# Designs tried in a protein design run: designed miniproteins, single chains, continued (4). Part 54

Each design is a single chain, and the fold is of that chain. pLDDT is the mean over its residues in the fold that is shown.

## One batch from the design tools (miniprotein)

Design m13969
Fold by ESMFold2-Fast:
Structure m13969 (fold): chain A 73 residues (1-73)
Amino acid sequence: SSSLRKKILELIGRILRLIGEILDLEREKEKVLNDESLSEEEKEKKIKELEEEIKRLEEEIKRLKEELASLPD
């Protein structure tokens, strides 16, 4: 049972770290949108790249949540 508890805590820790990374990327999107030195085209390109990275992290969180849900009681 202590081994199962460690696996649960590890999965939760990974999920929380990925959520933190998404929040950092969302803050970076806000910085890009408010950057007066960037053209509209440069902003669109950077936002798309950040949104693709966010989507990747969300897909990783989904997989980890599915793993967490599959663990025995």
Scores: mean pLDDT 88

Design m13970
Fold by ESMFold2-Fast:
Structure m13970 (fold): chain A 67 residues (1-67)
Amino acid sequence: KELEEEEKKLLEEMEKANKEFLERIKAAPDSRENTIKLVGEALREIGDLIQKLIEVRRQKRALEEAL
């Protein structure tokens, strides 16, 4: 149950981060440098969440298979 809640939270955070990223890009100055910086920051944040999601899903499936 805890892993299921963690998975849901991570998916919600990823969805929120994606929407916020699109809004930041929309509001950003028409500057390649600023856009690259924003993309880099967003990819780092989302990448961390993806890694946590993969680990949670791996642990959840291992527990389900061990039943």
Scores: mean pLDDT 75

Design m13971
Fold by ESMFold2-Fast:
Parts: sequence; C-alpha cells; structure tokens
Structure m13971 (fold): chain A 91 residues (1-91)
Amino acid sequence: LAGEAARLAVEGLRALAAGDEETAERLFREAERLAEKDPEGVEKVEKLTIELLEKRRAELEAALAAGDVERALAIVEAAVEEAVKRYEEEE
C-alpha cells in the first residue's frame, strides 16, 4: 500500500506538470486514501524519499531553477522508487 500510494503521488505530480490539474487531484486523492490504510509504511517511505532527495538536492534545485520540470520529476520519481524498494527489502 505504501509503495502504491507513493507511485500514485508521483503520477499526480507528472499530471500536474503536464497541466492536467483534474487528473493530478484524482491521483493525489487516491494516494491519500491508500496512505491512510498504511500510515506507518507511508511515513517510512517518505523519510527514505527525503533522505534520497537530499543527496540529489543540488541537481533538483538546478532543474527547478532552469524550469526543467520533467528533469525535476525524474529525480523525484527515482528517489521514490528507490525508497519503495528499500522499504520493501527491509520489511
């Protein structure tokens, strides 16, 4: 559930970046509903994602400063997927 919620949140961010606010809102809402079913798992995945993003902070900041939303999303997606894999392996 935590992994699925995290992936839906990334899909929502991609939709938002594409200008599809309605799809983004639906995906974020679905992610939130799944997160409520596994709040401890979601907190663990979120913490791991933040730690992974901190390692790539300079790259993420550079992408955002350049307005390269696709690159910024790719960095976030990579961090989320790595966090989910680590969480599933440790469990």
Scores: mean pLDDT 79

Design m13972
Fold by ESMFold2-Fast:
Structure m13972 (fold): chain A 79 residues (1-79)
Amino acid sequence: SEAELEELRAQAVTPALREGIALYEQGRYEEAVAAFERALEVDPENALAWRLLGEALRQLGREAEAARAFAKSRELDPR
C-alpha cells in the first residue's frame, strides 16, 4: 500500500539524509540544508528529503525556496 511505502521511505534514511536530520535537531539549519541537498543529488525523487529541505529552509526564513521544496515533495508523494 502507499502507506507502507511511505513508512519504508521514512525508515530508509541515507547517510546524508540522516546527517541532515541530526543537524536540523541541533538547530544547525544551514548545514542541514547542505546535507539534504547532497541527499537529493543521490536521489532527486526522495519526497522525504524534499520535505525536510523545506522545513530547514523555513527555519532560515527562506520561505520561497521552502515553498518550492514542499511543492516538489507533494508532486513526488501527493499524500
Scores: mean pLDDT 80

Design m13973
Fold by ESMFold2-Fast:
Structure m13973 (fold): chain A 66 residues (1-66)
Amino acid sequence: MKRLLLVRAPTLELARKVGEELKKKEGYDEYLPAPGMSREEAEELAKQLEEKFGYKVDIHEVKPVP
């Protein structure tokens, strides 16, 4: 089963940076940047990826820095 990290972030650049770092650190097969995506949209996409493509999807939210 392929592991995919879905990265929610305010910007595409931030989603890519965090996704690349976590993919290497946590051993995901792939990451998908999801800039501006709502939590509900991300959960729906994750379910579709798991059901149709056999991924195990983890959703990571990049929180605003203080």
Scores: mean pLDDT 81

Design m13974
Fold by ESMFold2-Fast:
Structure m13974 (fold): chain A 95 residues (1-95)
Amino acid sequence: MEIDLERVREAVIDAGLENGLSKEQAEALADYVVGRLKATGPNPTEEDVLAALSTIPSSLGPREQLQKVVREASRRLALSGQISSFTGELTLVED
């Protein structure tokens, strides 16, 4: 299964908007995640997607809000088949 970066971007934006981020903040978050995935190589894995989501910096929003966005984005990606499952245990790494 190939990770679709456009679907990853859409999931992050939608999760951000539903959790109270502005469109600009949601797009910045998606740009970070997609940029991180592109930096890992030409064929990012499910683990790379989860790592990119968990390493979102605190400069992009309040930690508690970003934690909700990350969990919701992961759930959306699991439902769309971009990742195999969402366990609910994904936690943001401290800077």
Scores: mean pLDDT 76

Design m13975
Fold by ESMFold2-Fast:
Structure m13975 (fold): chain A 89 residues (1-89)
Amino acid sequence: DDLKLKSAKNSDDLALGAARAVGPELEEIVKKAVEYANSLKDPEKRQFMSNALTAAAYEALRDREKGLQKAKEVLKETEKLAEEEKKKE
């Protein structure tokens, strides 16, 4: 389906929406992770990071500290992947 072309971005939007509901701290973390994810050219890595961010943000709606910790870890992983992709280019 052609709609799959936007699947990763939709996941990012869901993560950011959930993060905004939790608070500005999580929103900033998710926003930065999404910026790094946008640099990823491999769809597999992009989708994986988007799913991980969404899961972390929704976890934070239930348990803020748990979600924040998971989101920070996803941010670090996404940043490393984005840096590696840029160096390869």
Scores: mean pLDDT 76

Design m13976
Fold by ESMFold2-Fast:
Structure m13976 (fold): chain A 61 residues (1-61)
Amino acid sequence: APNPELEAKLQELKAAGVTIVDVILADGRKLAYQLETLEDMARTGVDSGTGQPIAAIEPAA
């Protein structure tokens, strides 16, 4: 299902100049992605690599 809060968070991180983000999956895994690869995944709320729902995204340090 679409997740507008994930899309909004992605746009905030993009505006802040973040290039790498940590994706927190519903099963508790953290995966690092290039921000540009997340646009479609944020829209669907699902990680395309694992099929797991995305719980949150955070800037990678």
Scores: mean pLDDT 75

Design m13977
Fold by ESMFold2-Fast:
Structure m13977 (fold): chain A 89 residues (1-89)
Amino acid sequence: SRSEELAREAIEAARRALEAEKTGDITAAVGGILRAIGALLELEADPEAPELAVEAARLALEAAKAALEGKLEEAERLIEEAEELLEKV
């Protein structure tokens, strides 16, 4: 569904932000955060979006934020949690 696609996009954006941060590419990391925000906003605008998809996208955005703050292990954990929630959608 579109909701699953948006949640997946948020998770992929978070993973790209994490990898960008590992290499010190702050511009790419910020780009990942912006993509995750965009996906979450589209999900939240859809009243029929599954709560698990919205929650997965929220965790993905938190992971991208953690990555930008240099909290790489926290970011990886949050991405894993988001992926597990998306599998339940």
Scores: mean pLDDT 84

Design m13978
Fold by ESMFold2-Fast:
Structure m13978 (fold): chain A 89 residues (1-89)
Amino acid sequence: MLTKEDVEEAYKAQKEAPGFESWYAGGRKLAEKFGLTPEELVEVGKKLGSPYIRGGDPRYEATALLDEVKRGIISFEEFKKAVEEIKAK
């Protein structure tokens, strides 16, 4: 089951990653935790209306989505519902 602790663990992975890995380590970890690809996590961000999803590198954009969830710009409940809808396809 998806938990807030999964989001915190992914955010920690992003902060601990060296150099360029920090640009996508968080999004990659989050996608793995939820059984999604980075591309599917970008679709979650599009569904939630994230302004940072601009058609760039999906690994980087997935990491930007993680930052929005961690900062509370996107609520965990909205995020969880969108993930469940994408997984149901």
Scores: mean pLDDT 72

Design m13979
Fold by ESMFold2-Fast:
Structure m13979 (fold): chain A 90 residues (1-90)
Amino acid sequence: LEELRKAAAEQAEKLREMAKTLEGLKKEVAELMAETMERLAKAENLVEAYRIAAEGAEELARLAEAAGDEEAAEAFRRQAEEARRLAEEL
């Protein structure tokens, strides 16, 4: 779990930096991904980590749907379902 938290924290910093160079929807997606990674960096166990990942993916799916990107929305919903399934198996 410590390695996952460290990786999530590093990824959050990279996504925040990347978001500074992006515009519009891409910036919003990068910022939302960074927020999810920041939450993952504080996860107390793997079950919580997968639940946080599932919630983040659902938020990304809603953002994509609102932007009219149905393919991205469907992909993020799939990621959310998979993360929830993994949380239940742990």
Scores: mean pLDDT 77

Design m13980
Fold by ESMFold2-Fast:
Structure m13980 (fold): chain A 66 residues (1-66)
Amino acid sequence: MKKVGVVYAPTEEEAERAAAGVKEKYGLDEVIALPNASGEEALKKAKEIQEKKGYDVRVAAAIPGR
């Protein structure tokens, strides 16, 4: 089964950085970066991918200052 990550952050730079780190750390085949997106939007995207394609989908947040 293809392993896919979905990451979200307030900025594009933060989302890209988080996506790269998550892909390497968890050995994911693909990571989708959602800049300016909420956790709810990221979870919705992950659910859509999982339901339509049957991938193992993980969600991660890049929250500044936490």
Scores: mean pLDDT 73

Design m13981
Fold by ESMFold2-Fast:
Structure m13981 (fold): chain A 75 residues (1-75)
Amino acid sequence: SAAEREERRKLGERAAELIKQGQAALEKNDMEEVKRIIAELEKLRKEAEAKGWSGLAAGIDNAIEQFKKQLAKLE
């Protein structure tokens, strides 16, 4: 439906904004902010999975894994 497409688009936009914020936090070496962004992305991934939006969920999961790899370099 049009409503479902809009909900999916909104979740994708929220994920994109969090990814942008996470990249900015990495540039500042703000580990606590990167961890906060990962937690928020995990919430969106679970929401996408619950809705059956497997492609969007996989995209968010990939972003989470990239942030976790970058955090390991800052440890």
Scores: mean pLDDT 88

Design m13982
Fold by ESMFold2-Fast:
Structure m13982 (fold): chain A 70 residues (1-70)
Amino acid sequence: SRVEQLLEELARASAEAAEYLKSKTKEGILRGVGYALRAIGLAFELGLLGHGEEASAIARSNGLKVNMPS
């Protein structure tokens, strides 16, 4: 389903953000911020579809420490 695809994309973006934000390089940190912004956008879309709680849980379980829109 579309929701399942968005949740998988969110999981991937959140995991990428978490890994890059651990970087000790400026370039790595900037890439991490880019992935985090993508994850926030995906969570917002999922929230509009009524899956905001699930989206927040998936982002958190993948290590993304940011306030997600709901």
Scores: mean pLDDT 81

Design m13983
Fold by ESMFold2-Fast:
Structure m13983 (fold): chain A 88 residues (1-88)
Amino acid sequence: MKVTVLRAEKTEFLGKPVLIVVVSVDGPVTREQIDRLLEKLKEETGAEEARVLFALHFPDGSALLVLEIRGENIDPEKVKEIVEKELS
């Protein structure tokens, strides 16, 4: 399965750092894969919270995910690595 991180952008919500990640996947993504991904993101980055803002499945079987990761000093490159490994 091909996984592409389209964006990983640092921003702020109510003065707290937030990383927004946009992911394209060339196949269907299951709830089990999402739950595992969010668990790994928290475990390996030290994030306080990781969640899916929305998920779209397209008629061609591809998927688009937008993730929100909250925490101090979250490394976008490490997040990209975890996303690619867990959804592949």
Scores: mean pLDDT 82

Design m13984
Fold by ESMFold2-Fast:
Structure m13984 (fold): chain A 75 residues (1-75)
Amino acid sequence: MKELGERVVKTAEALAAAGRKDEAFEILTLFSLGVEALKKGDFESARQYFQELAERVRDIDPELAELLEAKVKEL
């Protein structure tokens, strides 16, 4: 989770630097919602948020999308 979170933050920072601040905020928000769902034991919501995040980053950071999809499969 820490390594995954660090990569999400770096991807969001790169988007913000490219002027894509709204997308950076959305990516950070989806990750935060997924992590909070995991903390509450809400695995259905966590899977949904991480899957949506994976789809959103697929064309931006394909490796991050693969890591997120792997996390969804673990849940």
Scores: mean pLDDT 84

Design m13985
Fold by ESMFold2-Fast:
Structure m13985 (fold): chain A 65 residues (1-65)
Amino acid sequence: MSKEELDAEVELTLLVMQASLAKIAGDYETAAKYYEQAAQLAESMGREDLAEHFRKLAEEYRKKA
């Protein structure tokens, strides 16, 4: 991986961790926001399947908020 791709993977991991922590805390609105950011980053990385997965999670948590 290039350094830029590695940095993006780290950022994606941190966004997913933040979303997971918000979900555990019952803060579904915050979880949805982090999943939306993760989806946008995954899309910019060319990982369309992963971006769609995170968009679906963001929509599910927005409906629960």
Scores: mean pLDDT 82

Design m13986
Fold by ESMFold2-Fast:
Structure m13986 (fold): chain A 68 residues (1-68)
Amino acid sequence: SLQELVDRARQLVKEAAELIKTATPEQRKELIDAMRRVNEAFLNQASPEELERVLDEAEAVIKKVKEK
């Protein structure tokens, strides 16, 4: 549902905000860019499929930053 996608976005924004506090400048840019794409997809009323794709990409960035 759209609500589930919104809840995913909220959780990812919270995780990104915490990671930004200790991230390198390069990692911060990747996190900010990923969150910007999520925000733009919602603002542009993207399809559920596109929203899910953008959220999946943001989750991948968060996982990558957590490992490094």
Scores: mean pLDDT 84

Design m13987
Fold by ESMFold2-Fast:
Structure m13987 (fold): chain A 61 residues (1-61)
Amino acid sequence: MTKEEGDKLREESIKAGESGDIEKIKEVAEKLIKYLELDDDAVKEVNEKLKKYIELKEKEE
């Protein structure tokens, strides 16, 4: 993956987090997992953080 692709992905992750759009956050997380070629343990940590973030957003109603 090129540096430009990585920079775009980073910008997308920041925007997704700021937007609070759960669907966008999930999409960016999948792209990050593919970009970083994360092992199963790292993928699990990312998914656990996503679950906690989703729970917080659902409570914000």
Scores: mean pLDDT 69

Design m13988
Fold by ESMFold2-Fast:
Structure m13988 (fold): chain A 99 residues (1-99)
Amino acid sequence: SEEERKKELEEAIEQIKANPEETKKILEDLLANYEAGKKKLEENAEKLGVAEEEKEKILKALEALVEGIKKALEYLEKGNVEEAIKALLEGIEKAEAVL
């Protein structure tokens, strides 16, 4: 549900504030997983039974998430936790807008 997603996101935000270095590791792993998933979808969409239009939407959503995480990692590296959180949220909102 949307309420469950908001709660998980709020908990993630507090975790980022509490431990930026540990969060950087989690985001790097998540980034690698999203990029791997994007590649698999690009190469195997027909085999997975994904229609071309749905493939394009999912790829755009994944690209938005990837860009959000990349920006968040850059901000965390500079010690800007609030900007990192904003970048993640913007990535999520942009991904939801294309789905």
Scores: mean pLDDT 81

Design m13989
Fold by ESMFold2-Fast:
Parts: C-alpha cells; sequence; structure tokens
Structure m13989 (fold): chain A 73 residues (1-73)
C-alpha cells in the first residue's frame, strides 16, 4: 500500500542521525506530497506524522508541523 511506504519513509528519516527531527519531518512531508495517495491514505499519513512529531518535537513545533501538513496534504 502507498501509505505504508510513506510510514516507512517517515520512520527512516527520523532514524537518520544526520537529520534533526524537524528536518526529518520536513523531508517526509515533501516526499509524501509527491506521492499519489487517496484521501483516506493521506489522513492515515497525517495522523502518523503528527504522532511522530509529538514524540520528537516541542508543542510549538508540533503546531507548526500541523499547519505545514494541512497546507501540503
Amino acid sequence: MKFEEALKKIDELLADPSLTPEEAIARAINYIREMKLSEEEKQKVRDYLLEKAREHLDPATVAAVQRAIDAAL
């Protein structure tokens, strides 16, 4: 499934020690934007991105990530 590929990419980028969590999230959003996902798959990916952002980032940055997701997806 395309959304499963997106979830794996998010995890891969967050596990990359050369990237900050903010950089990893930004790259994940850009990658996902280029994927031809259904609206249902986009919602699942949005929920997963926000969950990961809450795990790794401060609340103010999570709010910025939510706005970026809403604008991009």
Scores: mean pLDDT 79

Design m13990
Fold by ESMFold2-Fast:
Structure m13990 (fold): chain A 66 residues (1-66)
Amino acid sequence: MRLYRITIVAGQGVNMTTGEILQPGQTIVATEVRFLEDGDVVAVSADTGDQYLFGARDVRIEEVEV
């Protein structure tokens, strides 16, 4: 299964389902990552299925082999 490790390195991320704000240094594992036309990134949490919004410049994304 292909997973993505997303680490916030600057700015903030938002859990669009719960409204929780993620701070730099926090990490989520996602099953899906989408790059939007405006430079934002949407990710779907592997753990909860919640959708997260990030600035593309604010995150490091790594593919994880499982």
Scores: mean pLDDT 80

Design m13991
Fold by ESMFold2-Fast:
Parts: C-alpha cells; sequence; structure tokens
Structure m13991 (fold): chain A 70 residues (1-70)
C-alpha cells in the first residue's frame, strides 16, 4: 500500500497544478473582456499556453489513475 499512497500523493499534486492553471486561465479570460489590440492578443496567447499545459497534466493524471486501478 506504500505504492498506492505515493500514487495518490502524485495525483493530488497534479490535481492541484491543474486547479491553479484553471484559476490563472479564468483570471486571463476576465482580463480579456476589457483588453484590446496587442494586449488582447498577448492574453489569448497566454490562455492557449495554459490550455496546453492543462491538457498535458490531464494526460498524466489519467495515466496515474490507470496505474492505481490496475
Amino acid sequence: EEREKELRKELLKIIGEILDLIGDKIELEEKAKTAEGEELKKIKEEIEKIEKEIEELKKKLDELDEELNR
């Protein structure tokens, strides 16, 4: 069960990272509502970066979840 405990800690860490990124994305989306031109473009680019990071972390989360349920 030590391995299960380690995997659970890793899952919780990744979940925390995903939640932090989702929070950052929401803040940027809020800023995007009032931004224009070059500022809006930069915000959209940053949102895209965050979305890609969330996607990669979700893939890692799925892999760890599969390992726990083997």
Scores: mean pLDDT 82

Design m13992
Fold by ESMFold2-Fast:
Structure m13992 (fold): chain A 78 residues (1-78)
Amino acid sequence: MEAEELLDRLLREVTEETLKSISNEKVAEKVKAISDVLRAGLLAHVREKRYSVEEVEKLAEQAKITLKSIKDILEKNL
């Protein structure tokens, strides 16, 4: 599997998991929009570079942490 394909799959899984944990529609809408931008940026970043499976998995884990942090901030402020 190419690094871009693996990353896209992992980022979609992370986004779906995060959205399932959100009960507030306004928070869910903002998190989805942010996740779409983050996914597009990360996929563009790895497209021209040779990443190992381990590096792609670490990148996906960092994205998961980032989205959970954004969710927490939005839930406290919306």
Scores: mean pLDDT 81

Design m13993
Fold by ESMFold2-Fast:
Structure m13993 (fold): chain A 80 residues (1-80)
Amino acid sequence: SEVEEEIRRLEREIEELRRRAKAGEVSPEELFERATELSRRADEVFKVAPKELRREVVLVGASAGVLIIHASVLIREEKK
C-alpha cells in the first residue's frame, strides 16, 4: 500500500514535470536535475517493492528516464 502510494506520487510528479517542461516553465538544466531525482526515487522504490509491483516501478523509472534524455538533448542543442 505505501509502495503503491509512492508509485502514484512519482507518476503524478513526472506528469507535472512533463507538463511544466512543455509549457516552458523549467529550464533544460532544471528538467535534467528534477527528472534525475525522480529516477533516483523510482530506483529506491524498486528496492523495497514487492515482485507484483516491480514492473510498474520500472515503467515509472523509464518515464523519468525519457525526461532525462529530453533535457540532455535540449542542453546539447543550446551549445550549437
Scores: mean pLDDT 86

Design m13994
Fold by ESMFold2-Fast:
Structure m13994 (fold): chain A 66 residues (1-66)
Amino acid sequence: MEEEKERLIEELADALITLETSTDPVTQMAAQLDIVGIEVQARLLGYSDEEIEELFAEAKERAKKR
């Protein structure tokens, strides 16, 4: 649960970093698809839209840190 939340945040942060730092359109598209996939996975795990928004906020903070 918290361990799974941490995994989702790390996966989101990695995808956000890739999207932000990549100059390759194919890599950017792949990162966008990863983000969508993680969002769908979170919903399937029972996360609410509000909780998913919190996951994105946390992931963005971690992405900015690196």
Scores: mean pLDDT 80

Design m13995
Fold by ESMFold2-Fast:
Structure m13995 (fold): chain A 73 residues (1-73)
Amino acid sequence: AAPPALPLDAAQEEKLLEINKKASILLEKMKPADVGKIITTGDVAAAKKLGGEEAAKAAKEIMKLIGKEIKET
C-alpha cells in the first residue's frame, strides 16, 4: 500500500483531486508507466501521440496544477 499522505490544507487536497481526475483520462488512453513519464517530464507532445488531443489537454492541466514545465515540441 502507498504510505499515508501527510495532512493537506484544503487547496492542496482540491488540487490533488483534480490531478487524480485528469490522470484517470490519461489512464484510459495509455499505460500507467507512460502516464508517470508524461507527468514527470511534462511531455505533453508524448501525451498527444499516445491518447490524442484529449490526453494532451489533460496532461497540460496536470502540469499547471503541479507547476511543472510543459514540453510541447
Scores: mean pLDDT 72

Design m13996
Fold by ESMFold2-Fast:
Structure m13996 (fold): chain A 59 residues (1-59)
Amino acid sequence: SEEVKAFLNSSDERRILLELAVKEAKEKPLTDEQLAALARALGIPVETLRRIIEELVAG
């Protein structure tokens, strides 16, 4: 989606953190605690992060 692409292009740090999270999520789902911590680090709502990870794991 355009929203996910814009987010990934916003900073190198955001892209790297999200790529690591997606790699882990492909092996097993992230816990609510892991999602909350990552959402805080990225400065976005946890529900937004959950949706982004689901899209990236699928693609």
Scores: mean pLDDT 76

Design m13997
Fold by ESMFold2-Fast:
Structure m13997 (fold): chain A 58 residues (1-58)
Amino acid sequence: SEARQELLRLIGEILRAIGDLLDLELDPSATEEEIEEARKRLEEAVKRMRELEKKYPA
């Protein structure tokens, strides 16, 4: 179903965003701005997940 495909894509995006954020947190050369941008990307992906839950309640 389309809803399932959208959900799987968002889960993948969230997992990648978490991985990117963890890599930045472990990198001593990473800037606070880069870490903040990664946090915002994760927050946006989570917001999209919440919107999808309202559209396609599982």
Scores: mean pLDDT 80

Design m13998
Fold by ESMFold2-Fast:
Structure m13998 (fold): chain A 81 residues (1-81)
Amino acid sequence: MLVEKIREKSLKAAEALKAGDAKAAAEELKELEKLVEEARKLAEEGNLEVAKEANEVLSKIMLENKEEAEALLPEIEAALA
């Protein structure tokens, strides 16, 4: 259930962003990055439909929270480094 895991982590990251919790957002984004890499591997194996759905879910949730992400970007980058 890769699409479901990406949805769950994307929503948790979005909640952390809305709360101004850069540390929690960074932790969820790290896990989300691993799931996105898994989706990329599935695309290479020919499972394009699952990879496409995963990317659409991620893109939609992140785009809806773009302003919050941009405001916290310096703190998130520091936590990811």
Scores: mean pLDDT 74

Design m13999
Fold by ESMFold2-Fast:
Structure m13999 (fold): chain A 67 residues (1-67)
Amino acid sequence: MKEELEKEILAGLARIYVALGNLLASKGDYKGAAELYRKAAELAEEAGDEELAEEARKKAEEAEAKA
């Protein structure tokens, strides 16, 4: 089940990028946070996790507005 494994890995990476983005945002690095959230959204979309992708896109937009 290669596709399933690849999607699990991509979803896991997306969650890691969201967590790192949250960390940077908490430290005031909104530009860095926005970059990480955008990457998370791309990975979540590739994984087929639309809820996570939407969350990451929203966070990226909010961080970019503060940068």
Scores: mean pLDDT 83

Design m14000
Fold by ESMFold2-Fast:
Structure m14000 (fold): chain A 55 residues (1-55)
Amino acid sequence: EKITVLKLDGDTIEVELSDLEVLKKLTDDIVIAKNKKTGEILAVNLKEKKGLVLS
């Protein structure tokens, strides 16, 4: 299962859900996670399967 992640430059990438390390749960649907492959910190909406790169 993949999440579509928006980058700061407006491009999108797909990230496998299995490659996400959840760092903090904000709500049942919204988490802060690390992409284990790249080290990027993401805000992720698990229900909408969308994320944003934070750093």
Scores: mean pLDDT 82

Design m14001
Fold by ESMFold2-Fast:
Structure m14001 (fold): chain A 65 residues (1-65)
Amino acid sequence: SREEIEQLVKAAFKTMLEVATTDKSREVIENYKKLAERYLKEGRYDQALEVVSQADAEVTKLLLE
């Protein structure tokens, strides 16, 4: 359901922010979070989930820096 997708997106970004160790990683996560929230507001759930995947990949890359 739409509510379940919104909860999943919210939970994913909350977890990413909780494990973020640098100001740079937090800034990147916050930017992706804003984009995902915009897609959710527009009813574009596939795009919101894609943004979560992109954020996770970018944060992983920053951790391997």
Scores: mean pLDDT 83

Design m14002
Fold by ESMFold2-Fast:
Structure m14002 (fold): chain A 67 residues (1-67)
Amino acid sequence: MEELREEAERLMKEAEKLSDTPYGQAALKYARAALKAIENGAGEDSVRGLIDTARELLEKAKEEVKK
């Protein structure tokens, strides 16, 4: 769980830098949802799913900024 929390926090910081893009906002939403899920005692599978989705959205946000 600590590793998942660290990954979610890292994704949140990266998504905040790209929050001006639609995919960046979506990535930030999912990263924050993952952190809340951890605080609420959700299972690792659920948290991992939210983290994986945030990561994919962040990759799309980076592609949008690439022009």
Scores: mean pLDDT 81

Design m14003
Fold by ESMFold2-Fast:
Structure m14003 (fold): chain A 75 residues (1-75)
Amino acid sequence: VADEAYELSVEALELLPPGPGSEVARKLMMASSYAKQGDYEKAKKYLQEAIEIMKKTPGAPKSLIEKIEKVRKKT
């Protein structure tokens, strides 16, 4: 979960526009940090916030949203 959230933060920076991309990456990095601390409730919250930003971002890849949703489901 933590490592997956971190990898997805890098992918978000590459695939999304600078504004939404940095916000999504920040949320995914927070999710990774909280998962490493064992705080899966906060990790899940930040994963959900990243998904919400991407759903509001025109042209955001559905595949990336699905990857984040899969990590959230495992958390």
Scores: mean pLDDT 77

